# Designs tried in a protein design run: designed miniproteins, single chains. Part 35

Each design is a single chain, and the fold is of that chain. pLDDT is the mean over its residues in the fold that is shown.

## One batch from the design tools (miniprotein)

Design m1186
Fold by ESMFold2-Fast:
Structure m1186 (fold): chain A 90 residues (1-90)
Amino acid sequence: MEEIKKLAERAIEAAERDIEQIRKNILPKLSPEQQEEVERGIEKVRELLEKIRELLREKKYEEIPELIEELKRKAVELGRLIARALEESA
């Protein structure tokens, strides 16, 4: 129980930190069109973070690990999107 809470809190903190780094260091290097595409990817990650927060509030801890795995998949997807955009901008 405590372990799942801690895992979820760490995953949220890591994702928020990654989003901050993307906005600070990546978005200014991209075209407006690419910025919109990356921001859409960020919003999908944020939707998952809000679902995890909701499960924490509702004490549905058993569902959290599955959402963390989905969050990891969406983070990889966003990373690939950023890599493609940076290649197009070079």
Scores: mean pLDDT 82

Design m1187
Fold by ESMFold2-Fast:
Structure m1187 (fold): chain A 65 residues (1-65)
Amino acid sequence: SSKEVAAEVGAAIILMSSGKVKKVEFKDNTVYVYLEEESEETRENIKRAKEILEEAGLKLEVYVV
Protein backbone atom coordinates (compact mmCIF):
# COMPACT_ATOMS: atom_id res chain seq x y z
CA SER A 1 0.00 0.00 0.00
CA SER A 2 1.03 3.66 -0.31
CA LYS A 3 1.41 3.86 3.48
CA GLU A 4 3.88 0.95 3.51
CA VAL A 5 5.90 2.57 0.70
CA ALA A 6 5.92 5.92 2.55
CA ALA A 7 7.06 4.20 5.78
CA GLU A 8 9.91 2.45 3.94
CA VAL A 9 11.02 5.68 2.23
CA GLY A 10 10.89 7.66 5.48
CA ALA A 11 12.87 5.01 7.35
CA ALA A 12 15.42 4.78 4.52
CA ILE A 13 16.04 8.55 4.57
CA ILE A 14 16.79 8.44 8.31
CA LEU A 15 18.84 5.20 8.14
CA MET A 16 21.06 6.30 5.24
CA SER A 17 21.90 9.71 6.70
CA SER A 18 23.08 9.13 10.27
CA GLY A 19 24.70 5.72 10.59
CA LYS A 20 23.57 5.94 14.23
CA VAL A 21 20.17 4.27 13.98
CA LYS A 22 19.79 1.30 16.35
CA LYS A 23 16.33 0.15 15.29
CA VAL A 24 13.30 0.99 13.15
CA GLU A 25 9.81 -0.46 13.71
CA PHE A 26 6.52 0.04 11.87
CA LYS A 27 3.28 -0.59 13.78
CA ASP A 28 -0.26 0.84 13.84
CA ASN A 29 0.46 3.57 11.23
CA THR A 30 3.49 4.74 13.26
CA VAL A 31 7.19 4.52 12.37
CA TYR A 32 9.41 4.24 15.46
CA VAL A 33 13.07 5.21 15.07
CA TYR A 34 15.65 4.59 17.80
CA LEU A 35 18.86 6.63 17.53
CA GLU A 36 22.23 6.39 19.33
CA GLU A 37 22.71 10.14 18.92
CA GLU A 38 21.16 13.18 17.25
CA SER A 39 22.99 15.47 14.81
CA GLU A 40 22.03 18.42 12.59
CA GLU A 41 21.95 16.06 9.57
CA THR A 42 19.73 13.63 11.49
CA ARG A 43 17.31 16.44 12.46
CA GLU A 44 16.96 17.56 8.81
CA ASN A 45 16.32 13.98 7.65
CA ILE A 46 13.77 13.43 10.44
CA LYS A 47 11.96 16.58 9.28
CA ARG A 48 11.90 15.36 5.66
CA ALA A 49 10.78 11.86 6.66
CA LYS A 50 8.02 13.34 8.84
CA GLU A 51 6.68 15.37 5.88
CA ILE A 52 6.54 12.28 3.65
CA LEU A 53 4.96 10.14 6.37
CA GLU A 54 2.35 12.76 7.35
CA GLU A 55 1.24 13.08 3.70
CA ALA A 56 0.54 9.32 3.77
CA GLY A 57 -1.34 9.53 7.10
CA LEU A 58 1.51 8.06 9.17
CA LYS A 59 3.10 9.24 12.42
CA LEU A 60 6.83 9.38 13.20
CA GLU A 61 8.15 8.79 16.74
CA VAL A 62 11.89 9.30 17.33
CA TYR A 63 13.79 8.25 20.48
CA VAL A 64 17.41 8.80 21.48
CA VAL A 65 18.66 5.83 23.55
Scores: mean pLDDT 74

Design m1188
Fold by ESMFold2-Fast:
Formats: structure tokens, C-alpha cells, sequence
Structure m1188 (fold): chain A 61 residues (1-61)
């Protein structure tokens, strides 16, 4: 959970510093991080999407 939120924050900050738009995977991670920060319980489907997105982002780096 916290690892996915951190990945979302890191992806958002990195994209902003590079001046590049967020990828689809990065957008999924950012949305999960926002939902968690707002206290919205993440659905099992959203968690699975966020896990896959985190793996894809790491794979590209």
C-alpha cells in the first residue's frame, strides 16, 4: 500500500521536474496515491492496477 503511494508521488514529481507528461502507468499510480491520501478505501481492482503500474514504471527505469 505505502510503497504504491510512494511510487505515485515519485512518478508525479519526476515527470514534473522533467517537464514530460505522465504515462498511463504513472497516472494510475498518482490516482491511487490521491485516493489513499483522501482516506478513500482502494478497491481490489484499483490495487491490482496500481501494482501492475508500479512494476511497469520500475521496468522502464
Amino acid sequence: MEEIVKAGIDAFVDAALRGEPLSEEERILVQAAIDYAMGVPLSEEELERAKKAAEEVKKRR
Scores: mean pLDDT 74

Design m1189
Fold by ESMFold2-Fast:
Structure m1189 (fold): chain A 106 residues (1-106)
Amino acid sequence: SAEEERRRIARLQAAGATLDGLQARLAATTDPRQRALLQQAIADLRADTPAARARARELYAEYLLLLNREIADKLRRIGDLIDQLLEARRNNDEETAKRIEEELKK
C-alpha cells in the first residue's frame, strides 16, 4: 500500500540520522508535535546506547511521516484555493478572490 511504502521510505531516511541533522531540523521546525519527536530523538542519540539509537531512528521516521503529511495537506489546500480563486475570477466575485489571495499568502 501507499501507506506501507511511505513508512518504508521514512525508515530508510531515518537510518542516516545525525545529531547535527536533527538539531538543524529542530531549529527550522515550529510544529509542536514535530518538535517533540525531534527533541526526544536528539535525547536518545545523546544517550548513545544501541536501544536509544534504535528509538531515535523510529522517532525520526515518525517526524518524517508527519512532515510529509503536512506538506501533502498544504499542497492539496493550495490547489483547492487556486481552483476557487480561478472560479471567483471567472464569476467577477472580487470579494471572494481577495479573501482567497490573502489565504494563499499564508
Scores: mean pLDDT 81

Design m1190
Fold by ESMFold2-Fast:
Structure m1190 (fold): chain A 55 residues (1-55)
Amino acid sequence: SEKQKLVKELVLEQFRTIGERTDLILQGAPDSALEALRAASKARDAAMQAQIAAA
């Protein structure tokens, strides 16, 4: 179903965010960069969850 596809995409996006966070840590990025990624991922998750609810 469409809802199942959107849920899968949400989970895959969460895995991508983990990878991006790991890269920032390995590059010695400042805490501000990690907080920006956290805020961006939270906003993206919320938008995708809204699409799942609408499906």
Scores: mean pLDDT 85

Design m1191
Fold by ESMFold2-Fast:
Structure m1191 (fold): chain A 81 residues (1-81)
Amino acid sequence: PVELTLYLEGVDEETAEALRRRLAALPGVLAVNVVAHDGKAVITVLAEDEEAARRALEAAREWARENGAKVTRAELREVAP
């Protein structure tokens, strides 16, 4: 599995939760956790593989563009099974 960590600006708790639900619905996404505070959010996505993680990143960037938010940083790391 691969962990994708996304850092976002221009989001509140409600909009961050909407993004969490959208990402959780994607094929190969195993878990999504959100921490939102003061117009910023950190979203952690656990994906089956790098392809699923990359798909989640693309979906998050598209969502941000549509919702006036910005993905300021994205990190991918392999996680032990």
Scores: mean pLDDT 86

Design m1192
Fold by ESMFold2-Fast:
Structure m1192 (fold): chain A 112 residues (1-112)
Amino acid sequence: SADDELARRQAEVSEMTKRAEELLKKDPVEGERARAHAEAYRRTFGEIEHLKAQGDARKQKLVEEARKKYPDNPELAEKLAEQIQNDVDSETQKRIDDLVEKAEAEVRARRA
């Protein structure tokens, strides 16, 4: 459910924040970066979920197209499906990383 998803995201941010506080005690520079990263992730929840949903929809479409293209070779279709899944997941993760890094830079600029 949407409430369960929100609770999971809040728990993730809480854990990221705890790790950042621990890092601040050992490496103030890395700890400050981790703290900004946790805040950036919190601010980008909705956009991250949207990017994941877009990635999932794209995977589903491309996998179905691959299976339809090779009906007489299910082994080839499955290998292509696995490759498509990995490629789309990597692209989606890169977009999420870029989004969070941009938000982190904005958070850090505000604290300077």
Scores: mean pLDDT 82

Design m1193
Fold by ESMFold2-Fast:
Parts: sequence; structure tokens; C-alpha cells
Structure m1193 (fold): chain A 76 residues (1-76)
Amino acid sequence: MHMEEEIKKAKEIVKEFVEDLITGAVKLTIARKLLEKKIISEEEYEELIKEAEKLLERANELKEEADKALAFLSKV
């Protein structure tokens, strides 16, 4: 068992989780504001929401592993 390899894997999982969660949440917020300002069409809004939902779904799938990885990293 290699500590450097475990730390690397833990960092990758946390990074993917955080990136997907933040990007998904930001896309939802921006899409809503762009629609309110009539900068984008309803069709463009639906596409942005689908992209955000996909990212949030990935984050939800990674949550358990990310929680474990973050707990591990906090002790190293």
C-alpha cells in the first residue's frame, strides 16, 4: 500500500466531486438569470439545465467516495 498513491486517488475523487457540484450549481443559477433577462431562449435554458443536472447527478454518485476521501485527506 502506497501513501502517495492513496493521497493522489483521494484528491482526484474530491476534485471531481467539487468541480461537478460547483459547475452544476453555477450553471443552474446562471441559466435562470439569463432566462429572466431574456438573453437566452427557453430551448437554450432547457439545454443548460440538462447539462447542470448531468453534473449534479455525477456529483451525487461521487458523494460517498468524496466524503471518505476528504476524511482520509484531513488525517494526512
Scores: mean pLDDT 82

Design m1194
Fold by ESMFold2-Fast:
Structure m1194 (fold): chain A 59 residues (1-59)
Amino acid sequence: MDEERKRLLLAFAGQLPGVGPATLARMARMPLDDLIDAVSDLGAPLSVDEARAAYQRAL
């Protein structure tokens, strides 16, 4: 269940300017709570639904 949310958050984070492969690799190793905090610190008001919408736009 948390893996799905984490996947959507990582997909969204990868679309943000300044987030490169090395940053994504570090974020992929974070637990879900730390990942949510990291994405929020990047200035994104992010729910699971917002992450899903961003992921769908990337596809």
Scores: mean pLDDT 66

Design m1195
Fold by ESMFold2-Fast:
Structure m1195 (fold): chain A 82 residues (1-82)
Amino acid sequence: DKIKEELKKLIEEKLSKVDVNNSEEVVRAVAEALKELAEKHGIKVELGKDGEGQLKAAREAAKKLGISEDEVAEIVTEVVLS
C-alpha cells in the first residue's frame, strides 16, 4: 500500500532525528509524520496545543488515510527495532 509505505518513510525520517528511547520524542515524531502525510494527501490537520490533542488529531488523520492504529503501531515498532 503506497500510503503505508509513505508513512513508514516519514516515520523513519522523523525518528532519525530523535532519541528513540525517549517516548515523548517518539510520540511527537509519529504525530508529525501523520500530519505531514495527511497534508500531502489534501487532508488539513491541526494537532492542537497539548500532547493529548496531538494524539487525537494524529489518530483521526490515520483513519482518514485508511491506516489503523494497530498498523501505525506496527510501523513504529518495525522502525524502532530496525
Scores: mean pLDDT 75

Design m1196
Fold by ESMFold2-Fast:
Structure m1196 (fold): chain A 80 residues (1-80)
Amino acid sequence: MKTFQQRVDELMARLNALRKKFANNPQYQAQIDAAESMVESARELFERNPDDERAQMIAEMLLISASGELFVVERQAARE
């Protein structure tokens, strides 16, 4: 079982790897920027609302959404 911070760290590492790989692709950079915004929103929501179960659930959903955005970029890149 991974902590929230470990999942954020893994998403940020994945995001940074994709950003470096596609530095000259503005379409992929825009999708990566959207994923980064979701991760930052999830972090703020989680950190500012430690006792709010609903806020924690929404933060979790944002991390899932960010992972989905990065998966779309990875899948598009893999189509050659």
Scores: mean pLDDT 83

Design m1197
Fold by ESMFold2-Fast:
Structure m1197 (fold): chain A 99 residues (1-99)
Amino acid sequence: SLAEKILQAVKEGNYEEALKLVRDALEKMRKEREDYFGLTLSPEEKAQVDKQIERRAERFVEAVRLMLEEGVTPVASDDPEAFLRAMEVASARSFLEKL
């Protein structure tokens, strides 16, 4: 599954591959959502969304890395969107706990 590939890449220290996998998944979900709602983004709007996807991917990979360092293995989901949402929530919680 996508979740297993991301977890394996992070475990191996291959953060470039992990970032690529997360970014590609977020891009695919964005395109599917745009197609579903019939959205057409301007070049400026697309550039902003691309920056958001990059930041989300970085936060996601960092959250997975921190969880693995703490001995917590994220539960892999066959639904990649559900897995990504769960990791985004975990990342937000980790950030809040550091405050």
Scores: mean pLDDT 71

Design m1198
Fold by ESMFold2-Fast:
Structure m1198 (fold): chain A 85 residues (1-85)
Amino acid sequence: SEEEVLKLIEEAFKLIKQGKYTEAYKVADRAVKLAEENGVSPEILELARAVLTLARFYAFDPEAFPVVPKASVTIYKYLQKHNIK
């Protein structure tokens, strides 16, 4: 469900804040797969992909750098719109 995808996104954020980037990547990857399989809203799917991109960059893939600024903005806009801090 969309609620399950959002729960995984929240867990990925928590792991990123803890510096656990490899674990965050695994959780974000699961969130993207569930979002695609369950046909969630485009906004939630984009958010899941943005979190995955950010986690990937910090974990082991500096080639993701060119898309990190856009991913960060996508995450920030979603959090601001839904009053999440």
Scores: mean pLDDT 75

Design m1199
Fold by ESMFold2-Fast:
Structure m1199 (fold): chain A 87 residues (1-87)
Amino acid sequence: MAAARLRAEAERAIAEYGTLIRTLELANVPELPKEEAEELEKQFPLAYSAVQEVLSTLPSSVDPRLAPLYTLERARARLAAARAALA
């Protein structure tokens, strides 16, 4: 039971991450409004947690709520790694 639950959680995280990346690509904006960033955090908590991990390495001058835009390339790399781990 535990192994199946962990796999399901990982698959959900990958799906949420893919949706988040696509949403950011379609937005095509230089800055993500704070309210929209909070909404993405609520809808994609697992994917946002992964982005937040990268945020800890960014300079303090960068608004954490804009992290998805600044880390898009790193988010894609994490998504690719997560998919490879489940293969």
Scores: mean pLDDT 51

Design m1200
Fold by ESMFold2-Fast:
Structure m1200 (fold): chain A 90 residues (1-90)
Amino acid sequence: SELDKLKAELMEFYEKVKKEISKLLEENELSDETLKEVSKLFGEILDIVEDALLQMESLSPEEARKLLEETKKKVKELFKEIKEIIEKAK
């Protein structure tokens, strides 16, 4: 279904962000405090994605596409915060 494609697109986007965060954590020596802060923001990303997936099940394809775009924007903003935290920790 069109909805299944939109849910798959969101999951694929999430997996790419997760992979990029994992790579940043592997490439940088971070303090326990920094790791805790990054973990908190990553948890917020997961919550946003899970909430969006749940909401999509009751939406039209057009409404689900709008939610997907808004969700991607929110996740990108949180990922930017993660990158800035890691960069400042160098």
Scores: mean pLDDT 88

Design m1201
Fold by ESMFold2-Fast:
Structure m1201 (fold): chain A 93 residues (1-93)
Amino acid sequence: SMEEAKKKIDELAEKALEAAKAKDVEGAVRYMEEMAELAEKAKNLELIRYAREKLMEVMRAIDKYAPDAPVEKVARMVGILLRLIGEEIDLEL
């Protein structure tokens, strides 16, 4: 269900935020990837938008708590976000 999917995204987002606060950038990126995969599998515009908002929140937390994150980790985060944006565009067509 949509509610169950949103709940799983919320749980993954909370884990990602805790990882960011702990300066565990690799862990945070891993949870971001799991959120994106869950939203992509659903092929649902509302869920993809919900996941994208949560991903942006996690990215802001990483910038706040781990501003020295390596550029390759930043590139991975941006890649995940762009992948979801692409799926959102495809579903709007």
Scores: mean pLDDT 87

Design m1202
Fold by ESMFold2-Fast:
Structure m1202 (fold): chain A 77 residues (1-77)
Amino acid sequence: MEEEALKAFKELMEKIAETGDKAAEAELRAALEEIRRRTTEALAAAKSEEEREKAEEEAVKLLRERYEELLAKLEAK
């Protein structure tokens, strides 16, 4: 499941890289690092399989939301 979140991120990174926007890549990398930190903390605090699964789903949601925010910024200007 954590692997699934990382795979989604990798696909998003490749799409950003194809645009050639290094600033966007840096922002996405920073967002990934923040999400990775939050996910690691949540997984360490998880006491059940359900909590661990929720942490993984939350990571995927955060990755998608951050990418959509970044994409919106790029489209706006």
Scores: mean pLDDT 71

Design m1203
Fold by ESMFold2-Fast:
Structure m1203 (fold): chain A 75 residues (1-75)
Amino acid sequence: SEAEKLKEEMREAAEKKDLKRVTEIARELEEKGYEDLIEELMKESSPEVRIAIEEGVALARIQQSVDKLAQRSLS
């Protein structure tokens, strides 16, 4: 499944300490609504990886808020 693929990609990026890739995957997980997977990955992550995951989630949520405001302005 897509969820399992993203989970494996996140684990690989975390193992390699590719924090930029961790942030990108975390953003995709949040955008797709895989909140349970984000929580699971956070629990198994080092502090540095956890911060990268939090950044990705925050970026997705900021973009969602911006999109909602833009749509409101058009109505």
Scores: mean pLDDT 82

Design m1204
Fold by ESMFold2-Fast:
Structure m1204 (fold): chain A 88 residues (1-88)
Amino acid sequence: MPRVLVAEDNPRIRELAREKVEAAGGEVVAEASSKEEARRAIEEKKPDLVVALRVYEPLAKEFGVPVVLLPFTLEELREAIARVEAAK
């Protein structure tokens, strides 16, 4: 099950993103509400995928982690999760 970081400063949107990640077959290993929290989560939890606002995309790229940008469709998220699983 791919390990996912959800990075979004709005707690309601973050919770909805978490539910969609789990529905698509991902495991939410960390949640972040700021760039500093997201950086720490990537370093400590080593997620396979980041689901985030566009502002976090450069951070995900810095660590070589694929990113799915909010707002996303369930299909985009499923495709990203399938790519991570195929890379194992």
Scores: mean pLDDT 80

Design m1205
Fold by ESMFold2-Fast:
Structure m1205 (fold): chain A 87 residues (1-87)
Amino acid sequence: MEEELERKRRELGKEVADKLLPAIIDANIRIILKRTGNEKIVKRIKDLFNKNKDDIEKMRKLTLLLDEAVRNGSSIEEIEKMIDELE
């Protein structure tokens, strides 16, 4: 009984996390725009998001990379390199 409940909790947690990915990406995009003032890089990130919105694994990878870039204060050049690696 407890093992089945733990499995369902993990599945629900994953579904909740997946539903939050668009909000996390949007928040990171806003931070990048505020730090860099570069609307072109923001457009590239949004285009990559829209291209991969049905690919949950790529969406998770994009979310993690953008979160790390924001936390580390990555330059425009570093962010562009990350986008190129995901395309």
Scores: mean pLDDT 73

Design m1206
Fold by ESMFold2-Fast:
Structure m1206 (fold): chain A 91 residues (1-91)
Amino acid sequence: SAIEEMINKARELTSKAAELVREAQALMTSIRPSDRQEAIRLAEEAIRLAKEALYLADKASEEGNQDAAFTSGKARAVIEEAEDVREQALE
């Protein structure tokens, strides 16, 4: 169903965003300016994907999907982690 497709896409996007956050966090251990720039890029992409996931999960929740609240929570956590990485990388 369209609702199942939305929640499956939200889960996929959340997982991809979480992976990008982990990559960005690893780059933050580097003293090289190019690695810090890449960490910012990865964090910004993670924010974008996680926000799309949140939108889809919220829409699925409105249509009665019981798993959507859990996925929304995961997406919000990834957004916060990505924003923290981006803020640290900009300093």
Scores: mean pLDDT 88

Design m1207
Fold by ESMFold2-Fast:
Structure m1207 (fold): chain A 83 residues (1-83)
Amino acid sequence: MLVEQIRRLEALLADPSATPEEYKDALEAIERSVDEEPDVDPSILGRAAHALLNMALRFKDSEVQEYALELLERVIAQSERLS
């Protein structure tokens, strides 16, 4: 469920010991959930966008930032389609 993957990402963002591999796994899980839940509540997509933006701001000039920004664009596009 997308909301569960968002909670995982939010927990990782609050954890200073979280590894890049854990972030990548969380991003991949969010990507799968977004693809599987095309008609999810826009408020959940907004929460996902907020978490992804926070990750991108934290990991500037990294592969994690690039992935987070690509996924953020997809989440925004999905939210616009549902609005």
Scores: mean pLDDT 78

Design m1208
Fold by ESMFold2-Fast:
Structure m1208 (fold): chain A 85 residues (1-85)
Amino acid sequence: MEKKVQEALEKIREGLELAKSPDEEEFREGAEKVIEGIQTLHELFPSPELEELLERAKEGLEKGDRELVLEAAEEALRLVEEVSL
């Protein structure tokens, strides 16, 4: 379980960094990684908060809204860190 959580968190962090890029291809790749990471966390720990963040990340990717993807990624990382400590 711990390894899957770590892999999901690393994917969200990698996706967050890529999504900050002004390049549309890098943004798209980053958003997909964020979505995959949040989806994995939600599958392991189902919560309304993670479901909402997953939907926001998906919406950001569909609309090309970089800010929405970045917000979802940062909130997902913050939520997991707060619950862990």
Scores: mean pLDDT 82

Design m1209
Fold by ESMFold2-Fast:
Structure m1209 (fold): chain A 90 residues (1-90)
Amino acid sequence: SAMEEEIEKGVLLVSLAVLSTFSPLSDLINQAIDALEKDDIDELRKISSQIMKELGYEDMSKKFENSKNSTPLQITKELIKALFEHDKKS
């Protein structure tokens, strides 16, 4: 439902804001927040790809570039998942 999508979007925005506070990639994560707020799928793909490349995950970077059939919420969930998996390896 539209209400469930707005709640999910809000949760993802808060999650990115928390991650940006503790990340050296805060500028890129804040760009992802802006893109998600605007539902800008092309910018979300681009920024998510750049974040993965900066973290050394070339395969994930390419997957984000090729995610043309994903929604903004799906792209953001995959980005957050990848950021948490990176923290486990550090």
Scores: mean pLDDT 83

Design m1210
Fold by ESMFold2-Fast:
Structure m1210 (fold): chain A 89 residues (1-89)
Amino acid sequence: AKAKELLEKAEFYRRNVMEAAAYLYLAAAYKVLGKEEEADAYIEKAAELLGLSEEELERLKAMSPEELAELGDAVANADWERVRELLER
C-alpha cells in the first residue's frame, strides 16, 4: 500500500535527520573542547546523512561551534530555508 511506503520513508527521513542534528551538536561540543579532528569526523557524518556537497562540507568545517549548533537546531526543526542560509554564509 502507498500509505505503508510513505510511513517507511517518513520514519527513515526522521531517523536520519535527528541523527544528523545530533552529529552537528557533537561537532559543536568537540570544537568547544578544542578537539578539531573529532569535530570534523562528526561534521563528515552529518554531511553524508544530509546529502551535502564537498563545498558545503568544507563550509561546515569552517563554522564556529555556535554556527554548528544553530545548524543542528535548524536540521532538528526541519527548517530547510534556515539550513540553506547557514550553508551560504
Scores: mean pLDDT 81

Design m1211
Fold by ESMFold2-Fast:
Structure m1211 (fold): chain A 90 residues (1-90)
Amino acid sequence: SDFAQRAAELEAMEEAAKTVEDKLKVLDQIVELAKEVGKALLDKIREAAKAGDPEGIKNAKFVEDFIERQMKELQEKVEKEKEKLKKEAE
């Protein structure tokens, strides 16, 4: 619920952002929220894997790698959007 409230606030800020500076700030906050959510999920998966059976440990590793890849792809997309916004301001 805490993450859901922050996500809703960011969505409202994104819609309200008119300047390049405001849009860049929203993108930075989206990345920070994604990092916090990703870390919380990875921590839970890693703890579950330590208590699980061998099959569960292998499945947890697959999910961990998937989350890490998705986080990297999000960071790359945000960097491209930031560069686009900066070029539009010039």
Scores: mean pLDDT 78

Design m1212
Fold by ESMFold2-Fast:
Structure m1212 (fold): chain A 108 residues (1-108)
Amino acid sequence: KEAENERLGRLALEAFDAGDWASASGYILRAVSLGVPLNALTYTVLMRGSLANGDPERAVRLYDRMIAEGVAPNAETLRVVAEAYAALGDEKKAEELREEARKLEEEA
């Protein structure tokens, strides 16, 4: 179980470094199915993968789940979910999320 989680993490990082968000998110989802908890970075990669697959609604659902689980979003998470809302036609929500991302960036 640990060995498989380590392998999936390595594959996810390789895909992430290559800019292959869809593959990176797939490896992370498999690691999660093996009991690895999601953090802000893994949620952000999953949301990017959802956008790469043309599923902005899934990216929004991942963000909602992240908040419900008490995982604090980082600036990159808010930028990605803003892109998802923009893709869904909600420019006002996208702008609000970009402003929140800017504030988090200043606080870091």
Scores: mean pLDDT 76

Design m1213
Fold by ESMFold2-Fast:
Structure m1213 (fold): chain A 68 residues (1-68)
Amino acid sequence: SKRVEVLQQAKKLVEQGVKEGDSEKGVQEAADLLLEAGLVTPEMAEAIRGMKPEQVLQWLDNQLKREK
């Protein structure tokens, strides 16, 4: 449940960044949250920071599906 909550929060950060016209900030905040929560390695966090917001949202949705 905690893992799902963090993934959902990361998704909200990306969506909020897009809404505010600062998608890069949203992606950075999501990557930082995922790294701090121990859900990704530093290498994966760096990869996420280089993604487009749509790619990050797709990755997060795929992670959420794996929680089933």
Scores: mean pLDDT 85

Design m1214
Fold by ESMFold2-Fast:
Structure m1214 (fold): chain A 82 residues (1-82)
Amino acid sequence: MAEVQAVIAEAEAKLPELDEKAQKVVQEQIAAVKADPFNPKVWLDAGVAFNRLSKESKDDKQSEILTSLSELFSKALEKLLK
């Protein structure tokens, strides 16, 4: 539980550094995780969405942030599967 809250808090803290499109995607994934935090598919879907958006981003800083969020959610998924 505490680790789930920490991951969500870190993602929310990055929102001001993202453009409106990226903010919307991150907020939608955070909402999905909050609705079903123990469903591995929700964490996988979030990681995939962030990785895809990172590759589509023309801003290196935004791409780096989205990549870090994708990795963060993937690590949370690994812990849920243990």
Scores: mean pLDDT 82

Design m1215
Fold by ESMFold2-Fast:
Structure m1215 (fold): chain A 86 residues (1-86)
Amino acid sequence: DLAADLDGMEAKVRELFKDQPELAQKAVDSIRATRAAVEAGDEEAALKHVREFLKILSKAPKEKQREATILGVALALRVVGALWER
């Protein structure tokens, strides 16, 4: 369930950036844009939004970089999987 998986990721990035609400919102916006692109079948747009998500995650504090990397990999794998289901 793509929607449930991405909702879970939104919660995790809000916690990751709890002390940086502007970055939390940008990360959530990029997840939502990625979801919309996947649902529209727009592979190029989906990958563009995943790249923007990864850029936002790179701004995570040093002590949270491992958690940020795991979230970035999880989104990328989930997006690729959803696009290959077409």
Scores: mean pLDDT 83

Design m1216
Fold by ESMFold2-Fast:
Structure m1216 (fold): chain A 78 residues (1-78)
Amino acid sequence: MSEEEIEKLRQEAVEAAKNGDYDRAAEAVSRLFEALGYPEVGRATAAIIKRLADTVSPEDLAKAIETLADVFIEEKKA
């Protein structure tokens, strides 16, 4: 998977979370982390997103997804 595809999945996950589309956010996160080589992290994060859908704001969830994705993208480049 290209760096452009990783960035696209990251943007899709963050945008979906901001819009309150948590199913789409969870799917994009799963695909992103699988592409980065961390499928277990992707599955866990998707489950957390679905569980937190009613308890956190879309903006806070989007920020959390962005922060987590950025950490693993940097780790993959190291």
Scores: mean pLDDT 80

Design m1217
Fold by ESMFold2-Fast:
Structure m1217 (fold): chain A 73 residues (1-73)
Amino acid sequence: AAPPALPHTPEQEAKLREIVKYSRIMLEEMEPGEVGLVIQNGDVKRARELGGDTVAEALKKILELVGKEINES
C-alpha cells in the first residue's frame, strides 16, 4: 500500500511551501519535464537558459531546501 501522509513539523511545512512556490515559478516559464530534469541534475545553468534569472534563482532555492548541490559550472 502507498505510505500514508505523515504530519509535518512547522519547519517541514514551511520548507514544502517554499518548494511548491518555487516549482510553480519554474512551471510558468518551463515545461514540466524540463523542470523535473533541472531539479534532478541541479542544473542552474540550464534553468537560466530556459527561463532566465527568475527560474535559475527559484531552482537554487529548491536545491538549497532539499540539501542538493548546485551545479553552475
Scores: mean pLDDT 75

Design m1218
Fold by ESMFold2-Fast:
Structure m1218 (fold): chain A 78 residues (1-78)
Amino acid sequence: AQTEFDLALQKAVEALSKILSPEEVKRAAMAIATAGNVLGPQAAIEYAERLIKAADEGNKEEVLKLIEETRQKVADAR
């Protein structure tokens, strides 16, 4: 389970590195990691997959939206 999450996180970082600055990539990676810790690994994997898809499409707007949505879900969880 955690190994699958770690692989999803790595793939997301690689995809995001093509369209975001190193600082924004680090912030996105932290958001995915926090989602895994708060919402569970399955939710974080799904979030990482959505980020990878948006990044592969070059859709920075969707990437930023997904980061904010996850931040809200994490805040709302507890």
Scores: mean pLDDT 78

Design m1219
Fold by ESMFold2-Fast:
Structure m1219 (fold): chain A 83 residues (1-83)
Amino acid sequence: MDRSLARIQEAIRDLARIMENGGYVTPEIVKLLEELIRETDPKKARELAEKIIKEMEKNKAPQGNIDSIKSSIDLKIGALERK
């Protein structure tokens, strides 16, 4: 469980760096991604995920980047929901 969560968090950080270098993320999105990485509550993680995706769509991020972030976030939420 812990190793899977750590890998998911690294994937989210790597995607954030790629998107920031591409100009697809704002400081607001970076802040939300950092909050998501530190979040341990599945409900709050889900709410942060929705905010991140909405902000990425507003900033017209490529669909591939949005899909990659969605997949990584879904894996993190699933890992947090496992007991």
Scores: mean pLDDT 72

